# Ledger of designs, part 51: designed miniproteins, single chains

Each design is a single chain, and the fold is of that chain. pLDDT is the mean over its residues in the fold that is shown.

## One batch from the design tools (miniprotein)

Design m1760
Fold by ESMFold2-Fast:
Structure m1760 (fold): chain A 107 residues (1-107)
Amino acid sequence: SPLLEKIKELIEEMKKILEETKKEIEELAAKARASKDPEEKQRLLEEIQKLLEEMQKKLQELMEEIHKLYSKLSEEEQKEARKLMLELSDYIREFLLEIDKLVDEAI
């Protein structure tokens, strides 16, 4: 199904955004941990927060596109798409736990 394949492409795009954001946060968190300047540390943590907000906005836009495509699928294709979306939800949850740990270690 072209629609189901498009949903798979959007899920992979979401995963790429998550991985790229994680890499940027890891770099900023490492700088924050190494910093002895409280003002620099605060600026780095604020930059991490901005990256998370930008990421969440992008993920919301992609999820809205997935939802629109999902409504056009057959019942069998919707079942497959639901499984992929649940796997994505688990992936996002694990990702956010990793980010929380990185931020906590940077404080």
Scores: mean pLDDT 89

Design m1761
Fold by ESMFold2-Fast:
Structure m1761 (fold): chain A 92 residues (1-92)
Amino acid sequence: MRAEEERRKEERRRALREGVAAGEEAIARGELSEDQIEWHRLLAEALRAIEEGTPLEEAERRMLLKLAELRAKKFKKPEYLPEVLEKIEAYV
């Protein structure tokens, strides 16, 4: 991997850590809706997986899949999920 790509991966890991911390503070203040709390849990799960040794790309894929499921449920478009999954798999 080039140094630039390693730097970008570290920036993404940092963004996840900062996002999780901000979400925890917002939850403590009671500022998040139930849906937003679930989205925060997805970010926290991705960060935990990375800390446990899961590759960043795999952790991000898992997060995006679960986010797509929440979006399909929230907007009442279950058929949207297969299309999103197909687009994610196209990157492999």
Scores: mean pLDDT 69

Design m1762
Fold by ESMFold2-Fast:
Structure m1762 (fold): chain A 116 residues (1-116)
Amino acid sequence: MDKELEEILEEAEKLLEEALKNKNDEGLRLVVDGLIELLYYRIEELPPELALRAIELLGRLLSSEHPVVHETILENEEKVREALRKALESEDERIRKAAEEALRLLEELKKKYVEE
């Protein structure tokens, strides 16, 4: 299970890099949706190193300049917030700090789209 989860994250990172390089909006949506679903349903089941890696990847996506990535995250805002809320309850300080940063980036993303 832990090895399978590591392989899923590695494949997701690879697909994300390929989709970004090729301007593949559909591929970007699928990878971002998959990451959000992984975090929403499985964050409490992930080994600390994989949970940290997944949250840091989400942070990188939140900081990206790709409209499709931003749209997909905002469409799934409730799931993202719930996943990060659970991560803030982690016993691992690294995971809590990564979740705090991801929540900050989510709020900045929302402000950018509101332009207020």
Scores: mean pLDDT 78

Design m1763
Fold by ESMFold2-Fast:
Structure m1763 (fold): chain A 87 residues (1-87)
Amino acid sequence: DKEIGELQAAVEGTADLNEALKPAPKETQIKAKKAYNKGLERGDTKKALEEIKKVLEENLPEKEAKEIYEKIKKAVDKREQKMKQVA
């Protein structure tokens, strides 16, 4: 099923991820977003980060992959913290 509402409605979280991925090629951005969303569907933010890290390391130079990963990790940590406060 398509989780279009999740991708569009969560503008802040999705925008942070999209912003972090902007320096990467479009194909890498699509792969990284797919890997991240698959991890989130499992309800496991840590696995989502592991999957996106693999995609970035396979498709980008080490330094660029690390910089993008750190931005994504901060965005994910901020989202997880907000979810814990609402719960």
Scores: mean pLDDT 68

Design m1764
Fold by ESMFold2-Fast:
Structure m1764 (fold): chain A 85 residues (1-85)
Amino acid sequence: SAELEEVVARFEKLVAKTKEKLAKLPKDNPEAQKLDLELGILEGMVRIVLGVGRLTNDPEWAKKQLEKLLKKVEELLEKAEELLK
């Protein structure tokens, strides 16, 4: 669905921005390492949600789950930006 594709595109864009911010921090920064791990977990969860949505033919459920994950990525981006201050 167009709505599901839009949420996926927004998620991918925020992930890319968060990775760009984290790449500016020292590789041995423990807060940055934790955020990178949490981001990886969210990317894994998106793949699972999309898989379940396809198997159950429930794009509306998948969209709602992805919107929750999108908010989590927004929180990680804000934390990464704070570490750069």
Scores: mean pLDDT 87

Design m1765
Fold by ESMFold2-Fast:
Structure m1765 (fold): chain A 71 residues (1-71)
Amino acid sequence: MKIEDEKILVKPKTQLPESVRQAAEELVKRKGLKNVTNEDIAKAAGVSVSTVKEWREKVRKDALEGYKKLL
């Protein structure tokens, strides 16, 4: 069943993508835009490599979901 789903949807998405996104942007400027690895982002954001991979997968899935919502 659905319980307080609207509040749950906002909180987790705000925390993960924002902290990881900021760390990725700083690393691209520091290390070079071509060779930024998931491990480097994980170290800069203070999260695990698995968290970085999940963030990247969600970003790609969100792009696909955006396409479906237009239909």
Scores: mean pLDDT 62

Design m1766
Fold by ESMFold2-Fast:
Structure m1766 (fold): chain A 80 residues (1-80)
Amino acid sequence: MAFEESARRDAPQLLADVKELAEKAIKYAKEGDFEKAERYTIQAHFVALVLEAVAGPDHPLAQEAREIVEKASKEVEKLK
């Protein structure tokens, strides 16, 4: 089914998007821009939820995305 093939392709791309957004959150937190850092953390969390919805919560990529968001959120809080 074309949808399942698309979802399978999209999961790695969504993980890449989560990584990019998490990196931006940490970057802005290190620069002292906590408003942007929080915005990017929220965006990373949202993309991780989309990945979980399409791949399933127990999927390895969904778990990795969740871990990336949790680590980024903790690093942003640590830099305050």
Scores: mean pLDDT 78

Design m1767
Fold by ESMFold2-Fast:
Structure m1767 (fold): chain A 69 residues (1-69)
Amino acid sequence: MPSGAEIVELARAGDIEGAARAAAEFIRAHNLPPEPSARVIAQALVDKGLLDEEQGREFAERVVRLLRE
């Protein structure tokens, strides 16, 4: 199962879509609340300088969409 470290490494490698899928799987595997958890992960990537604020919002929205499908 994806870990928080794997999400960060995918984002660092520029695989933002892979990072979003890994984040969705992490949230699902741990039965975490979708929207707050997606926002926390997106904010962590912004704080690490891997995404800007707009990219962080788009990332969180993408993760939530993956969880609703």
Scores: mean pLDDT 83

Design m1768
Fold by ESMFold2-Fast:
Formats: C-alpha cells, structure tokens, sequence
Structure m1768 (fold): chain A 80 residues (1-80)
C-alpha cells in the first residue's frame, strides 16, 4: 500500500540522514536536520490521516522529493 511505502521510505531516509549528517559541518548538519524534520512532518501528517486521498499522497511525495533534493545538494557540495 502507499502507506506502507511511505513508512519504509521514512525509515530509509532517517537511517541515511543519521549516517551522513554527522559527517557535515555544524551549519550544514543543522540545515539537513531541519529539512529532514520537515520531510518527517509531511509524511507523518499523511500517515495519520486515515482518509488520505491518492492526490494527497502524491502531493506529499512531491514535497518530500523537493526537500530531499535540497538535502542532496548540501551533501554533494560538502563532498565535492
């Protein structure tokens, strides 16, 4: 189900951030953690809505992807 896919995605992203964030500068770590907190809030809002529509899941995925891309750019710059 879409709900189970979101749960697994959240777990994978959380594990990745926990591994990578400590390798960054304090400023970049704080920014990555703040962006990830926004991702978690978006996912949890959809997961806690028993009546969440397909459109709401798709919009949440789009927002999560945009925030994740921003995290990716921060990490990419650090290791360049």
Amino acid sequence: SMKEELKKMKERLEAWVAKVAPLLSPEDQARVEALFKEIVAIIDEVLNNENASKEEYEEALKKVQELWDEIGEIVKRHFA
Scores: mean pLDDT 84

Design m1769
Fold by ESMFold2-Fast:
Parts: sequence; C-alpha cells; structure tokens
Structure m1769 (fold): chain A 87 residues (1-87)
Amino acid sequence: STDLTEEERRAILIARMREELRALAAELGLAPEDVAAVAAFMDRVQDLQINRRYEELSALADYVSSRLTSDDPRTVLLEVAAAQREL
C-alpha cells in the first residue's frame, strides 16, 4: 500500500529527528538530566506514533505548545524537558 510506505518513511524521519534533537540539546549545553528528558519526550512521541495513539499525540502536541514561551532553540528544548518531567 502507498499509505503504508508513507507511514514507514514517516517513522524513519521521526526517529532521525529524535536523534538530531537529542544531539542539538547536548550541543546547546543543556544539563545531562535535561538532555535525557528531551530524549524521553522524543521516545514518548515515537511510541504514540507507532501505536497509532493519534488522539493522545494531538493532546501532547497541544500541551507542549501551550508551554512554549520563546522561539530560542535552547529555551524551547528546556521547556520541552520541563513538560516531559510533568508527564
């Protein structure tokens, strides 16, 4: 199925983006516990995506978006880490 191929491609892209965000958090000088929280958040996103929990994924996206106060990459990642710790 064409849809299945697109879903598989999306899963690969999400996994790659997770690793890149983890690396970016470390490069921006986040503490190890905040880097770990960002990684855990990305693992949560992938788990919801793999299990097709789209309603929960949408709610998670809304929750995190409501907590973002800045477009600064370091601040965004710190706020994502804080959101993960409250989940």
Scores: mean pLDDT 77

Design m1770
Fold by ESMFold2-Fast:
Structure m1770 (fold): chain A 71 residues (1-71)
Amino acid sequence: SGFDKLREMLARALEFAGDKNASEILSYTKKQIDELLKKMYEEMKKKGIKLEKEVTFDDLLKGIENLLAKS
């Protein structure tokens, strides 16, 4: 499924970035991914970085589809 592929892609990307917990993403639910994205958004805002909007799981999937469409 698209969700399974999304988790695999995220895990591989984090592994390349040196994240030792990257494999945990393979077990994430969409709710856990949404929560992770929300925490990242909040942390950036607390550091004084202004973000246009919070990114959700659905936004992430649409972003991937758009990248595939350009390629």
Scores: mean pLDDT 67

Design m1771
Fold by ESMFold2-Fast:
Structure m1771 (fold): chain A 100 residues (1-100)
Amino acid sequence: SKEEAEAMKEVILLQLDKGIEVVKKNPTLEVFEELTDDLIETLEQWAKENPEYKALLEELKKKVEEAREKALKGEMTPIEAMEELKKESEKILEEYIKKV
């Protein structure tokens, strides 16, 4: 439902905001890798439990993996990578909600 999609967006964006705050306080690649590993695991688990959202959650997972690759290669700082990830995730979620 639209309400479920909106609730999912709120939960994901809140988790990303908390991740940004953690990285701002400890801006290391190690902390960034731990946070993004947790995000990937959470998205994979939600996709298994909610197969109707599998495609959406896999698209979000791909954005987490892209942000990880950029930060690990030194193309972005951990903070920049988390902020880009939030921006891209919000766009994906907003476009999904428009279709529901």
Scores: mean pLDDT 85

Design m1772
Fold by ESMFold2-Fast:
Structure m1772 (fold): chain A 78 residues (1-78)
Amino acid sequence: GEALLEELRRAIEAGDEERALALFRELMQSPDPALRTEAARLAGEAPPELQRRMLELGRDDPHPGVQRELLRLHLALS
């Protein structure tokens, strides 16, 4: 849960794109929509190429909070 979010933030800060993407995939599979929403928000702190990959991974999430963060990310990349 929270530990994975902290690890994702750390991976993004370190520029470890492979680790960040793997952690993002794990978080987006969480049954907790609050964790998925925060992971989608954290994606906005990644570099643009990683943001695009994260956006693709989250695009089918039905939760409105996740969709809002992904829309924000999509608009920033446009």
Scores: mean pLDDT 85

Design m1773
Fold by ESMFold2-Fast:
Structure m1773 (fold): chain A 72 residues (1-72)
Amino acid sequence: KLEEAQKVAKEMSEKINEARELAKDPKYRQLAEDIAKAYGDIAQAKVDYLLNPEEGKKRLEEAKKKLDEILS
């Protein structure tokens, strides 16, 4: 459902923002790079969702799991 995809996108944005605040310390430079990569993966998944909703939704959920790993 569209509502589920929007919920995932919102959760992703909030997690990215939280991780970005932590990455403001120069000691967390690697974390900042991981966040940037995860953001790129989410952007690609959104494009995939527009072109193929079923596959795009799955890729969005995979990107969410990747962010959870980075923030763990």
Scores: mean pLDDT 70

Design m1774
Fold by ESMFold2-Fast:
Structure m1774 (fold): chain A 66 residues (1-66)
Amino acid sequence: MKEIEIEASGQELGEKVLEVIKLAKEGEKLKVKIYADGTKTSDDGLEAAKKGLEEAGVEVEIIPYK
């Protein structure tokens, strides 16, 4: 299983999520760690990212930034 780390900075989050979804659709078992800064990313953005990744079969872990 391959682990991928994503920084939830808002603008980059969507692009990184799409890249991971493509890899997961190719049959890879992936785990994604999303480093979430509450000042940069809304709950809506994090929920959208998590739903997209989990729908593609990716295991998602959200890690809160300090």
Scores: mean pLDDT 73

Design m1775
Fold by ESMFold2-Fast:
Structure m1775 (fold): chain A 73 residues (1-73)
Amino acid sequence: ASDQQVLDAITNAILQAKEMGKKSVKVTAVAESPEKALSILEEGAKKAGASLTDIEVREIDGLAVVTGTAVMA
């Protein structure tokens, strides 16, 4: 999937959780670097009007796996 498709998916997941009255949702991005994965999560949260907390960075098979909790402001 393109970076834009991943970004849109994360943004939409956060927006859907917000519309359902959820206070938070866990989101994960996989990319070639931790910086890239984190940037996708941060941009998605920003577009959805949420803040990121509890950022966890892992490396699996040479890919960066970054998970965060998007909290509705």
Scores: mean pLDDT 83

Design m1776
Fold by ESMFold2-Fast:
Structure m1776 (fold): chain A 57 residues (1-57)
Amino acid sequence: GPEEIERINREIGERLRAIGDALQVGAEEGRALKQATGSFELSLEAISRGAREGAAA
């Protein structure tokens, strides 16, 4: 009946909000992971450079 439709519509609204919130958190975590990966790559490049310079000395 109409009361069931109202309940379902409210539940759908709540679920959509929760999905939106989860997507926002996922986007923030993805950005943090990308930054961490970039920092790690730069560290590896620095170590590689140091090793090559050490071998040349």
Scores: mean pLDDT 79

Design m1777
Fold by ESMFold2-Fast:
Structure m1777 (fold): chain A 99 residues (1-99)
Amino acid sequence: SEEEKEFREKARKFAEEFGGDEEVVKEMVEKLKPLLESPDPEVVLRAVEIIKAFAEVEEARQPLIDAGAVELLEPLLSHPDPEVSELAAETLELLKSAL
């Protein structure tokens, strides 16, 4: 939808502006933790989309790893919703480039 496109664009711009700020990245990951554990796959998907937007910013990758993003995303590889598991896998591949 148009709203989903606007959400993704805003997430990307926020990640581009603040991805290098370790404290902003840590706060974002902390706020997303309960959303990643949601029984609603749409909520989980949106939370992973935010993490992926940050992971696409090279300077944000190490702060994301330091904030525990890898450990939060790994269980999602086994998520029953294929959109969630696929997006988690793509995000982990981006983070692995910083290792």
Scores: mean pLDDT 83

Design m1778
Fold by ESMFold2-Fast:
Structure m1778 (fold): chain A 68 residues (1-68)
Amino acid sequence: LSAAQEAALRALLRELGFSDEVADYAIELVRAGKSADEILVSLVVEHDVELSPEEARRLAAFLEELRA
């Protein structure tokens, strides 16, 4: 991940209601090569943040783009 990609991911997660600690965790999962689905499940289930279907789709699409 570039610094710009990390900053963009942090900004999106903050917009969606996640804490800075959760954003750090998400960046770590991306660096570890976790799939978008694995990251999304970890963020939503472990941190008890309710995302709309549209918000979940937006986050998943962004995570896939980071790995492309």
Scores: mean pLDDT 79

Design m1779
Fold by ESMFold2-Fast:
Structure m1779 (fold): chain A 98 residues (1-98)
Amino acid sequence: KKKETAEKEIEKFAKKYSLDIEELKEIIKKVLEGDKTPFEIAKLNLEDENPDVRKAAVEFLGILALYGYKEAIEPLKKALEDEDEKVREVARELLSKI
């Protein structure tokens, strides 16, 4: 169930941002294997002035958490307090799937 949810979210994210799905899967695999760089970049993007950038960061962190990267859960919970309602809504939706 969680694996199927993670796969649907990664497909949606790749389509929404015009990304190669296989490249995105490779990035997620690297994070799970210990390369924290994409995760650290996503955390920085949660502080961006543009709510669309923060929303994309929330979506990516949600995908990491769905693939079992537990360190992504705390930044997702902080996004529930975001000033933009759409960012908060995306965080709520993704946390409900974890």
Scores: mean pLDDT 84

Design m1780
Fold by ESMFold2-Fast:
Structure m1780 (fold): chain A 108 residues (1-108)
Amino acid sequence: EVEELLLELEEEIGIAEIIRAVIKRLAEKGLVPAEVVELADRLVDALQAALAALKAGDLEAAREALERARELIEELRAAAPDNPLAQALAKVGERAVELLRRLLELLE
């Protein structure tokens, strides 16, 4: 059901927002590089943009934001392979991207 997938997508994005907040807090203590914070911010922003576009019925904007999120997930994995929070955020992002892909297919 579209409503169930949308709820799951919103939940995954909420988890991504929490992980981003933790990453930023640890960066203030010098425990996370600035590059990881920047990638986390861009990834969560892309996921939020995709959700907003989807809710507005702008499927083209949603697809563009999804592609940005995919690229940012790969960049985050490469930049911080030994950082468990960065890897957890990338994994949450992958789940959100898959849910968004399924929603876009159902709305075609």
Scores: mean pLDDT 89

Design m1781
Fold by ESMFold2-Fast:
Structure m1781 (fold): chain A 100 residues (1-100)
Amino acid sequence: SAADEEALSKLPPIVRKKILEAKPEDPVAKLMEIRDEVYKKIEELIEDEESRKKLLVAVNILLTEPDASVAEIAERLSISQSTASRFIKLIEKILEELAK
């Protein structure tokens, strides 16, 4: 329980709020559901296959590696920090829209 609470506390605030408000019996299953919803929205919004592929990797990093910095994400995706910041903002916007 303590490890799960710490992991949840390090998630993006909007993702944490959506999980906590849903009061799920399985928080990990709810996290995977949110991930799949974000993946679907990216596939609908992003027509460029390379950008879509990198965005899907960025989603996985943000949901599984909460301590990852913009610089670390940029390095892992071989993109600029400016592009990584834009990707993160897009993912956060999608998460906010899905939380409504």
Scores: mean pLDDT 75

Design m1782
Fold by ESMFold2-Fast:
Structure m1782 (fold): chain A 55 residues (1-55)
Amino acid sequence: GSEEKQKCLSKLSSEEIKTLQAQAIECQSLADVLSREKCLANLKKRVKELCQQKS
């Protein structure tokens, strides 16, 4: 949920958040829709794993 996501983001540094946002923009720049969606899904998984490690 959104609350869990906000708690997760609060554990990340501002620099880590900016890096993840930059990676998301790069994913969205991909021409192939399937590659773009896979890239974004992998990014979301990475964010979740980073928050789990910092808990």
Scores: mean pLDDT 76

Design m1783
Fold by ESMFold2-Fast:
Structure m1783 (fold): chain A 78 residues (1-78)
Amino acid sequence: MEEELKRELERRKLGREIADKLERAMEEWEREVLEEARETTEELRELAERAEEARRRGDFSAASAEILRLARLLEELR
């Protein structure tokens, strides 16, 4: 009985670890986009600062939209 409960907890822990890993990867990608934007032009740096301000305010939907826009602009400049 106790061993079955331990295996159930381990499976749930593994699922959370995978979810956390994906969330971390997305956060790292967003950081890379913002950093690249800051180094590219003054206009893109201003957009990156706007996305960071939205993040600081807890407006993650607005921040994500601005970061996605920055990623597309950076890809167009390449």
Scores: mean pLDDT 72

Design m1784
Fold by ESMFold2-Fast:
Structure m1784 (fold): chain A 58 residues (1-58)
Amino acid sequence: MDRRHKIANIVGDTLNELGLDAAPQDFIDAVAARAAKAGLDPQEAKAMARQVLAQMQA
């Protein structure tokens, strides 16, 4: 499984745990922390989290 798919799973799992009522920054920070724990780039994870939030707010 490639790195992008691992990050996408972390983003989805974090969204399910925190819900849509979570502050955007709290969601982004939680995704970054989980990515770092998994040995993934937290900056790449933050970028994907921001994209997901932008798509959901559209």
Scores: mean pLDDT 78

Design m1785
Fold by ESMFold2-Fast:
Structure m1785 (fold): chain A 65 residues (1-65)
Amino acid sequence: DTDVSIQNMTIMIQTNINQSQQLQDNGDTSQSQNILNNTQQVGDDFINYYNNPSIQQQIDNIINS
């Protein structure tokens, strides 16, 4: 389900960013950096996936719902 995949991806990215900020605030910079690096990879995969014209139409439908 494309809608669920987009929602799950967005939630994961935001959760990881929040977690990395909490770790950084606690002085755990290396774990924070690891989470950010992994999140960047997920973001890159998301961008590559949703640059497909067929998938772009699905995104447009969700945004305009």
Scores: mean pLDDT 69

Design m1786
Fold by ESMFold2-Fast:
Structure m1786 (fold): chain A 86 residues (1-86)
Amino acid sequence: SIELINRIIAIALQVIGAELDGKPLSDELLEALREALEEAKREKDVESVELLLKVIERALKNPALTPEQRKRLEELLEEAKEFLEE
């Protein structure tokens, strides 16, 4: 959906912004990523899941991530990969 794609773009911009600012991700941003992935999987929107996979991979490159945030992102990455393998 256009609404989902717009949300993913907004999330991607915030992920990049946090990295450029040298800041960890907010809990709200991590929850937005989780919700967007859950919705994309529910809708069987392969293109949105592929886009979210790239956003999550970019988020994992942020050196300011806490260990808890890194673990949450790695779990989301595995969920996205599992969806795309089936």
Scores: mean pLDDT 87

Design m1787
Fold by ESMFold2-Fast:
Formats: C-alpha cells, sequence, structure tokens
Structure m1787 (fold): chain A 88 residues (1-88)
C-alpha cells in the first residue's frame, strides 16, 4: 500500500545502506516482508541505543531480538525465524 511504501522509504532513509542491503537478504531468505524486518531491526537497535550497523545488530542478544520481532510480527514462527536470522 502507499502507506507501507512511505514507512519503508522513511526506514531506508534512517538506516545505513549496508544495513538495508543485509535486511533485504534476510527478507529474501526468510520470506518475511522487508518492511517488517526493518521495523524489527530499528526497534532492537533503538532499545539498545546502538548504531545502525550490521555489526551492532549482530551483538544484540537473541531474547531482545525476539522481543522486538514479537512486537512487530503476529506469527510466532516468523518472529523466531527473524530473531535467529539477525543473529547469523
Amino acid sequence: SPRQQRVLDYLESTLSPELVAYLREVSARTGVPLLDIMLVARRALGMERLADTVEALRTIPYEVLLDAARSVLDDEADAERIAEALQE
């Protein structure tokens, strides 16, 4: 939808290009929409007050990533898959 595209454009403008590229690969691998994965990453990085880098995202504990994923995704299996993928 136009609203989802606007949110995606905003998130891409606030995350580093390297992080966005990484999250696109996670989306392709997991089948979870890019917008949802970007919202999970933004929330987790914001909660931990970390820089918007792949390295920073990978330092976040699984439990924190899972909590962020559960706050964005309705499906528990998708939340677990994204939290695990972001740790790889």
Scores: mean pLDDT 80

Design m1788
Fold by ESMFold2-Fast:
Structure m1788 (fold): chain A 100 residues (1-100)
Amino acid sequence: SHMKELFKKAIELLEEAYDEIIETLREQGKLEEAEYLEELKEFWVKALEKAIETLSEEEVKEMLLYLIKKLREYIEKLKLPEEVKEKLYEKLKEVEKLIE
């Protein structure tokens, strides 16, 4: 369906958001935190890809919104430059608009 293509695009944007955080943490020398986020990214991408194939569109949407909320909360707790945080929040807002 058209919605499944939007979900795939949402996953791509979420991966980009994770990659931006991971890169920033590595630049700050926070290698352990970066490694944790790489594992978390791999886990959620795999889970979302399976969800698109096995769950209803409504359930996938709820899962994506939950993950966006959790990632936003995590970003808020990180000592990232404000410019990086603003770009990440804009990207997460784009994902929300895509699936709503």
Scores: mean pLDDT 86

Design m1789
Fold by ESMFold2-Fast:
Structure m1789 (fold): chain A 65 residues (1-65)
Amino acid sequence: MSREEAVRLLTGVGDAAALLAETARGSLGKRLQELADRAFAAAKNGGDSETAEEVLREAQELGIA
């Protein structure tokens, strides 16, 4: 994917994970918050495709992508 596409996906995943973390409980809420933090950090660093693919895969496992 392009750098711009990676940043957009990372930002979108981060927003979705952060929103869902507010209503999730236990370990799921913690994992969603950690995913959001990682996604936003990766987006700020310009979003390489490998990191974007890893974040997207984790988001898919959590049902948000």
Scores: mean pLDDT 80

Design m1790
Fold by ESMFold2-Fast:
Structure m1790 (fold): chain A 94 residues (1-94)
Amino acid sequence: AEEEIKRAEELLEEAERYLRLGEEAFRRGDLETARRYYLEAIRLGEEAIRAAKKALDELEKENGSISDLNRAIGLILRGIGIILDAELGLKKLE
């Protein structure tokens, strides 16, 4: 569970970085680069959600602490937020 939580956190940090880079590219009018960065943010966010869900499943089986369960749930919600922001970014490129 802890290894999956750590992986989810690392993937979310990278996803947030790509989301920011996509927004910066969009502001500069580099629409092709913005599209690539938004798609990468979505990919990383989806991987982070999978890792966090795996951690949540393991914590439920092991009677993990409420704190650890809340941490895993928080990572899932953070991943969803990044994906939604990146998808909104992609719509602006159409």
Scores: mean pLDDT 88

Design m1791
Fold by ESMFold2-Fast:
Structure m1791 (fold): chain A 89 residues (1-89)
Amino acid sequence: MILYKPNEKVRELLSQVGITKEELTPAELFGALLELIRKMKLIDPENPNIADLRGTLLGEIVGKDKVDLRNPGELLKAVEDQVEKIEKP
């Protein structure tokens, strides 16, 4: 099973949506990031599958201007540089 351990910046952002866990499953991390995007009102009103991250701290962490929320692997891969991957048996 793969778990992600966020760095201090990602942990601070996730705390804004009530996530205080040190290790997250891929599904938990994606869900927390999606909830953060909703809380920050970054979803495009004309296309609810697209989030515009430009000019936000999340956009700086992810390194992308826009993400397609229908592809959770894209967002997770973009934050991999900000999280430690832990493999458990």
Scores: mean pLDDT 78

Design m1792
Fold by ESMFold2-Fast:
Structure m1792 (fold): chain A 81 residues (1-81)
Amino acid sequence: SNPTVQLVVEHEEPIIEELLEQFKEALKKGDIEKAKEIARQLLSPEEAEKVEELLDKGDYEKAFELVEKTAKRRIEEALSL
């Protein structure tokens, strides 16, 4: 249950954007450990596992796409309440 949708939107969106920027920076530097850490902070454990798998394969573009898609989906789900 998410009874505070407005709080999630106001705090989630800036945090997600900052984490996505940090995730991009980690990928740009090839810092996979940091990228995994950021994914764990941004995503659910299940979703983070999928991102970690992509990072281990060196598929940075798909990893970023999945992180961004999941983050946007979470914001949209919050707004739908």
Scores: mean pLDDT 72

Design m1793
Fold by ESMFold2-Fast:
Structure m1793 (fold): chain A 89 residues (1-89)
Amino acid sequence: TSATSEAKASEGQEYTLSLTFTVTPEPVYVSAQAYGINGGKKTLLDEQVTHLSQEEIDALPVGSEVTFTYSYTAPKTYDKIELSLSSFS
């Protein structure tokens, strides 16, 4: 499961993207990325990987939903900022 959001970005503006997925018995990784686009050139600005361990998964009710929220503040003005969230196991 993945989510992507795009908006024209101003310096100091905070952008937020959320991804909701159903908990499975397996460990889950969530990858978050922020890209800045200027003149058609895409640059990776931030990348984070969050790991839900087996212990954390076992503590959650079977079939529960987990929502990850990723926030990124633009360090300068861009033509476009793109946020991406993806989950994998």
Scores: mean pLDDT 75

Design m1794
Fold by ESMFold2-Fast:
Structure m1794 (fold): chain A 87 residues (1-87)
Amino acid sequence: MEEKLEQIRQKLEEATRELAPVVERRGRLLDELAATDDPERRARLQRELDAVDREIDALITQVAPYEHQLQQFKAAEARGEPYPELP
């Protein structure tokens, strides 16, 4: 059971590491968008930003089940109960 909890934590940590460069790219696109008044350039940057936002959403969605499992483990531990079986 402790091994399964560590696997969940590792998956969340890996997702955070994968998310970091995507979040940095989003920041750079926002800065570039703020610096331009060209409507065609703004439209292109907005499409790139929308693509990055979809990538972030996909990564967050991928880790949501692991976050739920971690909360179940913490709740069981707080009650002094054995860790729940995960499907």
Scores: mean pLDDT 77

